# Designed miniproteins, single chains, continued (4): the designs that were tried, part 5

Each design is a single chain, and the fold is of that chain. pLDDT is the mean over its residues in the fold that is shown.

## One batch from the design tools (miniprotein)

Design m12154
Fold by ESMFold2-Fast:
Structure m12154 (fold): chain A 78 residues (1-78)
Amino acid sequence: AERTARLLRRLAEEVRKAKDNPFEADIVLALTEIFLGILKANNDDPEVIELVQKAVDSLNAGKFDEAARYLEEAAEAV
């Protein structure tokens, strides 16, 4: 649980930094999608999965600050 929360918080920080760099934006989207897949494969908490899915959806919409907030909320839900 603690490792998952720390990874989600780190990912949120990287998402916020990637806002002005399209290459980094693509990387953080890919990492967030990979993490979402791992959470789903491990039958993790549905609330955490939903929040990470919302982060992916926000990243695809170019809403980086919103995506980072969802990842921070997911870290608190772990």
Scores: mean pLDDT 84

Design m12155
Fold by ESMFold2-Fast:
Structure m12155 (fold): chain A 72 residues (1-72)
Amino acid sequence: SMEAEEAVRFVIELLEQGLSEEEINQALYEKGLIDKVAENLGEAVLQLKKKFGLTEEQVREIARASQEALAR
């Protein structure tokens, strides 16, 4: 769905900008993409899967971007 694609893009863009997991989770909550502030990125992704139906490929894209951000 377009909403799922937009949510994935938003998370990846924030990761590429160097935001922390805490900052990303707060931004997702404030934008209304998750219903409660997540404790970590994994919990945020689970909320996005429930709300927007993220595919396994979309989840892997977020995981890949997170691994690349962590390596910087």
Scores: mean pLDDT 84

Design m12156
Fold by ESMFold2-Fast:
Structure m12156 (fold): chain A 119 residues (1-119)
Amino acid sequence: MVTLTMSGGGTVAEGGSLTLTGKISGDYSSVLVYSWLAQKPGEPLKTVASGVGSGVGSGQAPEVAGRFTLSVDRSKKTAYLNMSNLKAADTAVYYMAAVDAAVPAKTYLGEGAQVTVVA
């Protein structure tokens, strides 16, 4: 069984910073890609950042470019979403996803972390 444990989230003022943490554990092979997704009120689920399992970031959504960064600690099997200069529009439930290199390839999704940005 594979588990994605998420932590962080909460209420923060505009202009503030917050870090979400996601850790993969259990019977997985190797993580190829970590992604952070946001479910905003009234909007579809959207990818906000992605990075390779080797610890190199791959991309960010335009609305968070320069404000959100993904980092990976391979030894701790952990991906971080560092969020800076937060805006009320960043209020969402955030999910971490991980793509495992198992054959067949498997995708795992965390349970979500609420982030509320207050003006």
Scores: mean pLDDT 77

Design m12157
Fold by ESMFold2-Fast:
Structure m12157 (fold): chain A 67 residues (1-67)
Amino acid sequence: MREQADELLEKGIKYMKEGKYKEAAEYFRQAVELYDQEPLTPEEARRVIQALFMALAAEVEAWLKEK
């Protein structure tokens, strides 16, 4: 699961850079859910915080675009 969560986080970042905010937010949400299903190390907790921040930013940008 951890490798899959990392891959989803990377895909989310890529889509966000491409302006595909809805897709980015979905990948970040999936990454967070996978991290939440396992015990977190400090390193994993930092990645979860990063994913949550990016998910929020992507959702705001997607909402703004579809306004």
Scores: mean pLDDT 72

Design m12158
Fold by ESMFold2-Fast:
Structure m12158 (fold): chain A 64 residues (1-64)
Amino acid sequence: SSMDEELEARLAELDEEIARLEREIAKLEAAGAPQEEIDKVRKRLLEAEVEKGLLLIERAVSRL
């Protein structure tokens, strides 16, 4: 269904965003960036991980 395609597309986007944010955090830490800047990116990473978790639950429920 189109909803399944949209869900899979969003999961793929979130996986790419999570990978990019993890790389950004690693670069900031290596550069000795201020903790406040690192924490802002970590917050964005947590928000993406939460969204992914919720979509995975929706995906599992829709398969029942």
Scores: mean pLDDT 88

Design m12159
Fold by ESMFold2-Fast:
Order: structure tokens, then C-alpha cells, then sequence
Structure m12159 (fold): chain A 64 residues (1-64)
């Protein structure tokens, strides 16, 4: 599931937040958007170099 993949990425990185690269890959996987389209969506939604779990879930739900 989406939450299981987020938990996996957080365990592997040891960080509480997702990098842009991790978030873009996650969004691409769960929405059917290309990686380039997912990167664009992340850039439009935040000026920070990371996303929270809640932000990533919201983007996936908005774009599926």
C-alpha cells in the first residue's frame, strides 16, 4: 500500500520526511504519472526540499 511504501522509504533513509526524489517516485508509482510529471507536481506544491507523509498522500489522492 501507499503507507507501507512510505514507511519503507523512511526506514531505509533513516529520515522522518521524504526527499523530492523519493516523493516523485512514490507519486509516479501510485498515480500513473511519469517521473517527470511527478517531479513537476512536487515542485508546484512545495518550496521545501522535502515532503511530509501527509503531503505525499494528499498529492497521490489528488492525482489518481
Amino acid sequence: SLREEIDRLRRESGRPRLSWAQAAKLISKFTGLSLEEAIQVVQEKTDRPYLTEEEAIAIVNENK
Scores: mean pLDDT 77

Design m12160
Fold by ESMFold2-Fast:
Structure m12160 (fold): chain A 76 residues (1-76)
Amino acid sequence: SMEVLAASTPAEEIRRDVEGLYRRALEAAEKGDLQTASNLEVALGILKVIATNAGHEEVARFADEAIKRVREAIEK
């Protein structure tokens, strides 16, 4: 197997980062801070790309769902 631990963020860390950004993005959207919510949506997109490239499919799907929920909150 290819050793990637020294160069890859573990799935658990990416998941925690997604959870944190998602929570903050929803809070920002609820407060009407659409600029912060939009910036955090972009950051979630970056984490999705990182998870996808690292082969963390479950975390990538979680990030994708978080992005959709943030987008829905911004559109209201």
Scores: mean pLDDT 81

Design m12161
Fold by ESMFold2-Fast:
Structure m12161 (fold): chain A 112 residues (1-112)
Amino acid sequence: MTPEEQREMAELFREAVELAKELLKDKSKSDLEIILEITRFLLEREGLVLSPRVEEALRQILELVEQGRYDEAARLREEFLARSDPEERELFLRALEFYSLAVLALEKAKNE
């Protein structure tokens, strides 16, 4: 990651934390729903939209990770990527990056 990319990522993280704080005011939303909404927001900043298929695959992988089922999560990720076209693959990998950022943003928002 370049210093420029690190600055842009830090700014995105700040915006993600502020969004997480706003979303936490809605007591009806689960942590997973908040994380997915932040991920969607970050993708939309780049002109990308989560397809239903990518969102479903991401949700399933993340539920497996939360359950400590890392081998099954890795297998599902590999199967999804193997069956995806290049555009869907790019979207999925970008969504995984932004999901990691969204998880960290939600944890920071809860503690601040």
Scores: mean pLDDT 79

Design m12162
Fold by ESMFold2-Fast:
Structure m12162 (fold): chain A 60 residues (1-60)
Amino acid sequence: KPKTEEARKHLEEGLKALSEGNLEAAYDHFARAILADPTVKEARELLAKLGEVLGSRPLP
C-alpha cells in the first residue's frame, strides 16, 4: 500500500479524534501517520503538541 495514502488516512483519523476530544486516539493516529510518512509536518506538529499535553508535567 502506498505510504502517502496510509499517512493521509491516519492524519484524517487523528484530526477526527481531536475534534471529538479524544486526545489519546488522536496521538496514536498522528504517531502512525509519521511512521507511514515522516514528512507530514502537520502530523509531526500535532503529535509534538499532544505529547506535551499528555506525556509530561514539569517536575517540581
Scores: mean pLDDT 73

Design m12163
Fold by ESMFold2-Fast:
Structure m12163 (fold): chain A 99 residues (1-99)
Amino acid sequence: SVEELLAEMDAVVREANARLDPEARAVLERFAGLLRLMIEEDPSLAARALELLRKFAELALKDFERARALVDEMEALFAAGVPPEDVLRTVEARLEEAL
């Protein structure tokens, strides 16, 4: 269910935050917030968003500058009115390249 997936996303953020410095935590929370907004528009994206959140948490731990750049790109695409599906495809491609 979407509710169970959202609860799992919150758990992923809490677990990752225990291992991240304050700047990386802020970046992860920005990323998670954008995913929640996209799920609100299209709940069918929830499972895919959770998978991307897990990968992004790994990136935030491994390479803070790449994680921040990805969130900035994601925010710009969302602000420009790019559909959530297309934003997630861009994020998937960036994470596959970075990890």
Scores: mean pLDDT 85

Design m12164
Fold by ESMFold2-Fast:
Structure m12164 (fold): chain A 59 residues (1-59)
Amino acid sequence: MTAEEAAERVREAALEAGLGEGGAATASWQVKQMVAEGFSAEEALEIGLRGIEEAAARA
């Protein structure tokens, strides 16, 4: 999986969770940054999806 594919999946998940475009853009950016810092795309996606679930539960 590429960083772009992981970022795209996280963006879609954030939009489906109702976090809006700003939340989706932030989640996508964080996934790309995690991959740039040495995480795998798969690990970054897993962390990003957990963050979306937590944000949705608080909202």
Scores: mean pLDDT 80

Design m12165
Fold by ESMFold2-Fast:
Structure m12165 (fold): chain A 61 residues (1-61)
Amino acid sequence: MSEKTARIVGHVLRAIGDLLEGDYQGALRSLEEALKLAKEFGDQETVEWLEKRIEEVRKQA
């Protein structure tokens, strides 16, 4: 796994943990950090995936 991918995955895993605890605000923060990194790395596929996940979490918040 590349360092870039590992950093994005780390933020996503943190968001999943927050969601399991009902911390939607913490999950959104972690997903937004992952999105920022994906945009910086030019990973458009991951950007689109993260934008959809962020929208789903916002609907539950």
Scores: mean pLDDT 81

Design m12166
Fold by ESMFold2-Fast:
Structure m12166 (fold): chain A 97 residues (1-97)
Amino acid sequence: SPLEKYRLSPEEVAAGIERIAEEVRKLADETGNPGLRKVADLFEEASKAAREGNLEEARKLILQAMDLADQTELSPEDKRRVIALLTAAAIELVAAE
C-alpha cells in the first residue's frame, strides 16, 4: 500500500497532535472563545492518548473536538483557521494507519 511508506509512529502522531493542540490553544486565548478552549483540551487529551499508543482513543477525542468546533460560533477567519487545524489532525490520524 502507498500509505505504508508514510506511516507515522505513535510518538510522531502524538507530536503532530500536540502541535495542533498548541495552535488551537493560542486561537482560544486570542478569541476568548470557551468552545475553542474545550477543543484545545480535547486535542491535548488526544496527544496524550497517542503518546501512550492508544490511537483509537486519540481518534475518538479528535472526532469529539471536530464536533465541538462545528458547534462553536466563529468569525469566517477563525473558522478557516480551525478547519485548517482539524484537517491537519485528520492527516496525522490517516498517516498513523
Scores: mean pLDDT 78

Design m12167
Fold by ESMFold2-Fast:
Structure m12167 (fold): chain A 63 residues (1-63)
Amino acid sequence: MEKEIEEKRKQVIEEARTMPDLPGAEAAALAEKIRTEWYKYFEPMVQGGRDGAAAIAAAEAAA
């Protein structure tokens, strides 16, 4: 149903895991939080965010 949001969450998860700014373990953990919160309308935050940490933090603040 929310296919665009689901695609964005997958993109953030993949990018977070390959980001040199975040350690692998941290990137994976943060990306998983986005996967859980994808239904909370984090789409604009994901597009504006550069890493999974920023996107998740914004999503939690909006929730």
Scores: mean pLDDT 56

Design m12168
Fold by ESMFold2-Fast:
Structure m12168 (fold): chain A 90 residues (1-90)
Amino acid sequence: DDFVEIDLPSQSKGDTKLKIYGATEEMLSAIASLIGTSATELREALIKAMGNESFLEKNEIIVNDEHVVTNVEELLKVVKSDKITLYAKK
């Protein structure tokens, strides 16, 4: 419970859900590249949603409520679509 949907300019939303509990700068760059935004825009959206920057300390993302992703290589193996809906843990 207590997730907020992230709305970003030019993002195509779709069936691939990413629930972000934490994401390092490297992970933010990878996600931003997948959805066609900038890492800066994604970081600012997550700061607003989560209310702090502690989420930058480690990677902890759940893809489609099934797969826990802790590194960029795993993210790129699991996520095959650019139609991604992002959620931040509040």
Scores: mean pLDDT 81

Design m12170
Fold by ESMFold2-Fast:
Structure m12170 (fold): chain A 91 residues (1-91)
Amino acid sequence: MSEEILEAEILLALARMQKAVAKLALKKAEKEGLEEAAKLYKEAIEKFDEAIRLLEEALKRGRLTEEEREEIERLVEEGKKLMEEGSKLME
């Protein structure tokens, strides 16, 4: 297996975990009526979903380009920032 494919598999597992955490946070925010936090968590889920989509496409193709890797890392970072901002509104 190429290093690129192994990296893509690791990134996919991490992105799926981040999405699962975001979905749980969204459910809690919705139950508590925290609309602004819920909005941020929905946006985070969208970022993680796009990263997952790109990673799944790369794995099917058997190749992860540097440009795709940078875009995936950007999406995951943006999703994490949205999660952090949502968490501040839950306090």
Scores: mean pLDDT 87

Design m12171
Fold by ESMFold2-Fast:
Structure m12171 (fold): chain A 100 residues (1-100)
Amino acid sequence: SRKEALEKALELLEEALARMEEARRAGDPQGALSVFEELVERIEELAKESGDEELKELARAMRKALETLKQVAAVDPEQAVELGIILVRREIQELREKIE
C-alpha cells in the first residue's frame, strides 16, 4: 500500500496543478490559492491514514509552504500563485522519481 499511497499523492498533486494553472489563466489568484490549501489538507489526511514517513514529510513541507504563500499573497496574490505552481511541479517531479 506504500506505492499506492505515493501514487495517490501524485494524483492529488497533478490534479491540483491543473486546477491552479486553470485558475491562474482565468485571473483568479484566490481560487488558485484555495486549491493549494485544499491540496495541503488532502496530503495531510493521506499521510495520517497511510502512516508513510515520506508522505508525512511531504505534508509538513507543504504546510510550511502554504504559510509562506499566505504571507506573499497578502502583498502580491499573483506572485503567490506562481510560487505555489513552482512548488507543486517540484513535488510532482520528486514523487515521480521515487515511484518510478
Scores: mean pLDDT 88

Design m12172
Fold by ESMFold2-Fast:
Structure m12172 (fold): chain A 86 residues (1-86)
Amino acid sequence: MKVTVIFKGLTVTELTAEILRGIGLELDGYDVKIEVKDDKLTITIENADDKLIQEYLDLAKQYEERGAKVKITENGDELTIEIEKE
């Protein structure tokens, strides 16, 4: 399954942590693309397994509990998780 995680409004510390998470996944053998543009971080994983999907869903829930807006969209074999902090 392809998973796209989009972060907006992160602090520099949170942005750094999520970039390092993406790099760690690439080192673990996932097919990861990391893009930073303006205040937006996009992490795309082409070969996400159920464990990784659950880890990002749990992360999205943690952000939502801290006041972020979370939108989850499924379209065929693609999951998009949008996390906007404010």
Scores: mean pLDDT 86

Design m12173
Fold by ESMFold2-Fast:
Structure m12173 (fold): chain A 62 residues (1-62)
Amino acid sequence: DLLERMRELSKRYQELKKEGKTDAAEKVGDHLARARRAYKQGNVEEAQKHLDEAEKIIDEAK
Protein backbone atom coordinates (compact mmCIF):
# COMPACT_ATOMS: atom_id res chain seq x y z
CA ASP A 1 0.00 0.00 0.00
CA LEU A 2 2.99 2.35 -0.36
CA LEU A 3 1.65 3.54 -3.74
CA GLU A 4 -1.73 4.36 -2.14
CA ARG A 5 0.01 6.37 0.62
CA MET A 6 2.01 8.20 -2.07
CA ARG A 7 -1.21 9.07 -3.95
CA GLU A 8 -2.99 10.34 -0.81
CA LEU A 9 -0.01 12.41 0.34
CA SER A 10 0.41 13.82 -3.20
CA LYS A 11 -3.20 15.07 -3.07
CA ARG A 12 -2.56 16.69 0.33
CA TYR A 13 0.67 18.19 -1.06
CA GLN A 14 -1.31 19.83 -3.91
CA GLU A 15 -3.73 21.23 -1.29
CA LEU A 16 -0.83 22.82 0.64
CA LYS A 17 0.36 24.48 -2.59
CA LYS A 18 -3.15 25.85 -3.29
CA GLU A 19 -3.31 27.23 0.28
CA GLY A 20 -0.01 29.09 -0.24
CA LYS A 21 1.84 27.08 2.43
CA THR A 22 5.00 27.19 0.34
CA ASP A 23 7.60 26.15 2.97
CA ALA A 24 5.56 23.12 4.06
CA ALA A 25 4.79 22.20 0.44
CA GLU A 26 8.51 22.29 -0.51
CA LYS A 27 9.44 20.00 2.39
CA VAL A 28 6.60 17.57 1.61
CA GLY A 29 7.56 17.56 -2.09
CA ASP A 30 11.17 16.73 -1.21
CA HIS A 31 10.13 13.81 1.01
CA LEU A 32 7.69 12.50 -1.63
CA ALA A 33 10.45 12.60 -4.28
CA ARG A 34 12.82 10.71 -1.96
CA ALA A 35 10.10 8.17 -1.11
CA ARG A 36 9.49 7.48 -4.83
CA ARG A 37 13.25 7.04 -5.41
CA ALA A 38 13.56 4.62 -2.49
CA TYR A 39 10.52 2.66 -3.72
CA LYS A 40 12.06 2.31 -7.22
CA GLN A 41 15.24 0.96 -5.59
CA GLY A 42 13.20 -1.59 -3.59
CA ASN A 43 13.99 0.14 -0.30
CA VAL A 44 10.55 -0.10 1.33
CA GLU A 45 11.80 0.99 4.79
CA GLU A 46 13.38 4.19 3.43
CA ALA A 47 10.25 4.94 1.39
CA GLN A 48 8.03 4.49 4.48
CA LYS A 49 10.30 6.80 6.51
CA HIS A 50 9.97 9.61 3.96
CA LEU A 51 6.18 9.15 3.70
CA ASP A 52 5.94 9.32 7.52
CA GLU A 53 7.92 12.59 7.51
CA ALA A 54 5.74 14.05 4.73
CA GLU A 55 2.60 13.18 6.71
CA LYS A 56 3.98 14.84 9.87
CA ILE A 57 4.74 18.04 7.95
CA ILE A 58 1.24 18.07 6.42
CA ASP A 59 -0.40 17.56 9.82
CA GLU A 60 1.74 20.32 11.42
CA ALA A 61 0.88 22.72 8.56
CA LYS A 62 -2.82 22.67 9.46
Scores: mean pLDDT 83

Design m12174
Fold by ESMFold2-Fast:
Structure m12174 (fold): chain A 55 residues (1-55)
Amino acid sequence: SKEEIELKILLYDIVIESTEFVLPGLSPEQQALAQAEIKRLREIKEELEKEYKEL
């Protein structure tokens, strides 16, 4: 449903923001992995936003 997709977008936003918040405290290796994960999560969020608009 549209409401379910909207909730998923919100949850991805929270995860992305939380990861960005802790990023400066991580090791360089962990920062690289976290940045790659943030990029992946943003791409998933963009696909969910497209699905939301098509409903």
Scores: mean pLDDT 86

Design m12175
Fold by ESMFold2-Fast:
Structure m12175 (fold): chain A 70 residues (1-70)
Amino acid sequence: PKMVEVEVKGTYKKLSETEAEVTTEYGKGKATIDEEAKTIEGKLEKGYFEGKLLDLGEEGEVEGKLYIEV
């Protein structure tokens, strides 16, 4: 399988202190939050997301990379 890396922006909504739902144009998924590092990562419908938190509230914006299997 080939992996394709794409830049994505999306939103997050916290489910707990360590988990959030991430929504992007490439689908939704559960992700793990590290608020100290301001990072968020997890598997979405189309691939694996690794990103940054742009906000530190219960919901906000994220940006990062999505690794898509083709």
Scores: mean pLDDT 81

Design m12176
Fold by ESMFold2-Fast:
Structure m12176 (fold): chain A 82 residues (1-82)
Amino acid sequence: EIDLDVKRALVIIALTLIEKYSKDPEIRELAKKARDAVEAGNFDEAIKYVKEGIEKATDPEDKRIFENVLKLVEEMKALAEA
């Protein structure tokens, strides 16, 4: 299916969209921190910030994007640890 590099690109795009377009500055900061962690290859830190984003997001679209990002980052972690 989708390779690790493609999943990484999709995650970075999704988090960048939240960072630029979310109306909540706390959600924008969490998306930025998660993106920085993904770019650094720190999947555990990325999962932490994404889960916090899901918990704190009040916008259903922000929450949905974070939920999809969580699935992709967990899959990336599994692939990187294999």
Scores: mean pLDDT 84

Design m12177
Fold by ESMFold2-Fast:
Formats: structure tokens, sequence, C-alpha cells
Structure m12177 (fold): chain A 59 residues (1-59)
């Protein structure tokens, strides 16, 4: 979405999303755990990750 795309123009936001994925993989945190920590629901976090992938910013 347009709002997420604007936010993803900030390289720090993109790095933050990459770090969330890495933490889920390496520390055994769920997406729900991370979403709760940062004040997002899991669906919103998923949409940000999907949009970043669609834009080629994450793999």
Amino acid sequence: TAAIEEELKDPEVVEELREYLERMRTEGLTGADIAAEVGLDPAELGRKLATAAQLGLIK
C-alpha cells in the first residue's frame, strides 16, 4: 500500500524488517511476538514484509 511504500523509503525501516525476520529464525521468536513488541498486529507485520519483498527490498 502507499503508506507502507512511503515508510519503506527509509533504509532503517527496511533493515528493521530484515532484523525481525532474522530474530524469528535465530532466536525462536514468532511473528506474533515481534508484532506485539513493536505495537503491530501479526497481519500488519506480514503486510509490511510482503510489500518489502514485492519491492525487492528483502528476500
Scores: mean pLDDT 75

Design m12178
Fold by ESMFold2-Fast:
Structure m12178 (fold): chain A 72 residues (1-72)
Amino acid sequence: AREVIEEAVRLGQELAREVLEGDLPEEVRERLLERLREISERFEAATPEERPEVAREGLEELRELREELEEL
């Protein structure tokens, strides 16, 4: 259970760093950062009991964002 949360947090941090350090167009960068913020806010709003499931859903969305970044 904790491993999914740790993986989601790690991937989120890695993607945020890649978006901030990458030479992306400003509009694309802002959109990706906004999406990362939305995922982070949902995780922070979740109760301890809900966090494993929210982390799994967030991890799926983060993997989709990673694929989008790889295509840029």
Scores: mean pLDDT 79

Design m12179
Fold by ESMFold2-Fast:
Structure m12179 (fold): chain A 84 residues (1-84)
Amino acid sequence: MQIVANLKDGVITSFAGLSKKVDLVGKSPEDFVDAAFEELGPRVTLHVGTKEGYKTYRNVDREEALEILSKLKGNAVVVFEPAA
C-alpha cells in the first residue's frame, strides 16, 4: 500500500492512502509522517519527487523521514511504502 502527500514549502496540500480519517491539509509534515509510520511500521521506503528529480530512500525511520522532508523546497510529492 502507498501513502502519498503533496507539499508546498513544507506544508501538506493533499494526501491519500491513510486508513485514518484525519485532516492534514495546511499542516506541517510531522503529523502526516507519524500517521504513515503508524500504518506501515518502523521502517519505510520513501520516494521523493521534486523539480530536481526523483529519489528513493530505503529502510527509512521516522527521524530520517522528517529530516528528508524538512529539506524540501517549493512543490514536492512524497510516497511512503512498506519496507521491502
Scores: mean pLDDT 80

Design m12180
Fold by ESMFold2-Fast:
Structure m12180 (fold): chain A 66 residues (1-66)
Amino acid sequence: KLEEAEKQGYAIAKNALDRALSEGKTKEEAIEYAKKAVDNFASRIKDPELAEAVKKGAEKAIEDAK
């Protein structure tokens, strides 16, 4: 469902951000790393509505991190 997809996207982006920062990346590098991780995940989703929901959730996590 769309709510679950948005929550999943948020979690993926937040986990990627936290991981990149823990590995010593800058905030800017962590954001780019998170975007790449989300794009890779969304590219595996055949349903465009679910893919968009994942990206929306991830965008919110990235915005919260700025």
Scores: mean pLDDT 81

Design m12181
Fold by ESMFold2-Fast:
Structure m12181 (fold): chain A 80 residues (1-80)
Amino acid sequence: MVITITTSDGKVYEIDLSDSEEEIAEQINKFLKEVVGIELSKETALDIARRLKEGSPEEIKYLLKRLLDALGVDATITIS
């Protein structure tokens, strides 16, 4: 399962949920650093990574939409 995040400026980011929780946490922080210039704590990034791996597609979309909205990021989320 791959999460694709497309920002309003046309940049595309992918998170592969087959990766380890630590690798997903690193992918999340890379995305956030590049898009909003922030990094989450290791604990917060790992918590999000676990929720993404264990969640349904609907739960994943909801979680990411809430995170992006909280950060002021306008983006489209697709799951394949």
Scores: mean pLDDT 82

Design m12182
Fold by ESMFold2-Fast:
Structure m12182 (fold): chain A 86 residues (1-86)
Amino acid sequence: MTLVLTYRNLTEEQKEELINYANELREKGYDVTIEEEGDTLTITIKNLSVEEVIGEVLRAIGLELDGAEVEISFDGDTVTITVTFP
């Protein structure tokens, strides 16, 4: 599966934390692409298992409980999670 994580309304600190997370995934051997546009960050992760995708969905739901707006969509073998911080 392919996972597309889009984060909007990021502070510089939040952006650095998410880039560090993406780099940790790269160190673990995941196929990770990072795209930065202003206060928006898109992380694309390829070749994930269903269990790994479920883990990221649960993480995004946790962010929604902390006040972020979370949207999740499925298109074939691609899961897109969009998180907009307050």
Scores: mean pLDDT 81

Design m12183
Fold by ESMFold2-Fast:
Structure m12183 (fold): chain A 71 residues (1-71)
Amino acid sequence: MLKIVDSKGNVLIEEIEVKDVKEIPGKLEKIPDGYLVTLGKDTPGTAVIPKGALIYPDGKPNEEDIWIKIK
């Protein structure tokens, strides 16, 4: 599963499927259940997970860019 946290560790939003692509404002990291997007300095915004960056539980990477809304 994908999780998005701010610099304080608060979960902001989890939204896995969207088509619009936007710049990633933070760091994307692999965790056991998917990926974690960490924002720098509590920066709100939108992020994109580029094609191939997210590995689903079945081992398949994402085939499309996925945007994430952060608030």
Scores: mean pLDDT 50

Design m12185
Fold by ESMFold2-Fast:
Structure m12185 (fold): chain A 79 residues (1-79)
Amino acid sequence: VVEKFAEYLRSMARIAREQGRDEVAKAYEEAAEILKKTGNIDEALDFLAESLRYIYGDKVAEAARKALEKMKEILEKES
């Protein structure tokens, strides 16, 4: 689960970078490193949500948090 989620975060970082969203890409990359270091998905998601709040504001951060929680549930079901 942790490895699959880290791969997902790295894929999102790559997509963001291709779209010219370098700050978003960096946030996803740092979240993936936190996940690899701690093994804690919730800690990685908290970091990512906080980073996105700083870049885009609360509404975008809340939407991203909900999407990431949904992805966590999907990856847990595939385990």
Scores: mean pLDDT 75

Design m12186
Fold by ESMFold2-Fast:
Parts: sequence; structure tokens; C-alpha cells
Structure m12186 (fold): chain A 102 residues (1-102)
Amino acid sequence: SVELRLKALELYREGQKLYEQGKYEEAIEKFKEAIELFESLDENSPELARALLNLGKAYYELGKYDEAIEAYKKAIEVAKKAKDEETLKEAEKNLEKVEKAK
């Protein structure tokens, strides 16, 4: 539904703003809510891939490397299916970065 997609996009944008403010725990909460809505709409959308990528980045900033790795791996899978080459490349680079930090 259009309303559900707009709600997911708003939650995603709220998460991005919180991330930019260094409020990583609050950003994670908003990204998770957006991800649940995006998954209910389309399991393989570019929006879902980007939300998973940004969830991973927020986990990384908190030193939650296992959660960051899981989020990046999911972002890679979704981005491949969505044919989102930009999100795919960024998720692969961030996955390599977090694996080296362990």
C-alpha cells in the first residue's frame, strides 16, 4: 500500500537524521521499524537494501560488530536481488571494514 510505503520512508528518514546526530541507538530503532514495513511490502526492494545498510552502519558506530556484519550481509543479499549496485558496493566495503576490525 502507498500509505505503508510512505510510513516506512518517513521512519527511514528519521533514522538517518538520528544517525547524523550521533543518536545511534535511536537510529537503530527507527531503521528496524522501517525494515519491518519494507519487508512486508517487498522482500527485495532498493529501499530495504539501503535501510539494512544504514542499520549496519549504526551498529558499527556502537561497536556491535556481529550485528553490523549480519545487517551488511542481509543488505548485500537484498541489493543483489534488487539490482542496486550502489548499495551493494557500499555494503561490501563496510562488511570488509567491520571484519578487519574484529
Scores: mean pLDDT 91

Design m12187
Fold by ESMFold2-Fast:
Formats: structure tokens, C-alpha cells, sequence
Structure m12187 (fold): chain A 78 residues (1-78)
């Protein structure tokens, strides 16, 4: 994929942040965004849920979760 290198770097950076702060809900949301862009919807959903578990009022993660679930439904995925 044309953006594979950019995704790999972003994933490594956010995972490094989570190793230092496992409660960084923004890093979980950003990992979810990268995985959704890669069409890894199930992993994206889990990271968005983790972000919302840490901060239930984080609107960006809620909107991102709703969006990825809508895309899965449109594609006929479970």
C-alpha cells in the first residue's frame, strides 16, 4: 500500500507511548484510526473501546467507533 511506511511508523510511535503510559486514551484512539485506515476494523474497534473505557466522554473516539461500525455494516461484515 502507498502509505504502509507511514502507518508502520505511526503504530510504532503510539505503541511506544502506551508502553510508557498504558492509560493514554488518545494513543488508543490514534491506533484505532490508523488501523481503520488500514481496513483492520476489528482491531480498530477494540482500540476505540479501550479509549472510551479510559475516557467515556471522549467524543472523537465515540464518533470513530460509530463510523467504523457503520462501514462494517455497509460492507455486510458482522
Amino acid sequence: LAEKGQYDEAIAEYKARLEKDPNDYKAYNNLGKVLADMWQFDEAIEYYKKALELDPNYEEAKENLERVLAVKRALGLP
Scores: mean pLDDT 81

Design m12188
Fold by ESMFold2-Fast:
Structure m12188 (fold): chain A 62 residues (1-62)
Amino acid sequence: SEATARLVGLALRAIGDILEGNVEEAEQSLKEMKRLAEEAGDTSPEVKGLIANLEKLIEEAK
């Protein structure tokens, strides 16, 4: 779906930002992912898992 494509794009951007040391930008991408998932009504375990894993990666990058 369109929403899934946007979520994947934001996830890839967040990972790229983490690798570059841009933790604040990664946090902004994560916030947008959470907003898009809520707006799309996406309660899938896959999307929740992706968001949770990105949160852990960002915490580790601090």
Scores: mean pLDDT 80

Design m12189
Fold by ESMFold2-Fast:
Structure m12189 (fold): chain A 82 residues (1-82)
Amino acid sequence: SMAEIEREINYALALMVLGVSRAIGRLTVEDVRRAAELARSSGDMEFTIEVLREAERLAREFGEEEAAREARELLREAEEEA
């Protein structure tokens, strides 16, 4: 179905956001929000939690304090929903 294809695309796009951020050594608050939105759109909460954990880790590694806080907050919300 179109919904299944869209879910698969959103899954891949969430991973691409993190992959690009990892390659350039930068993760913004906007990148975190976009990755979270794409991951949530996949319908897989475990995947969403994994994406947000990786986003928090990368943000801390890059010294992106605002992005790390955003990822932590979104991760907390996702864990409470799971």
Scores: mean pLDDT 85

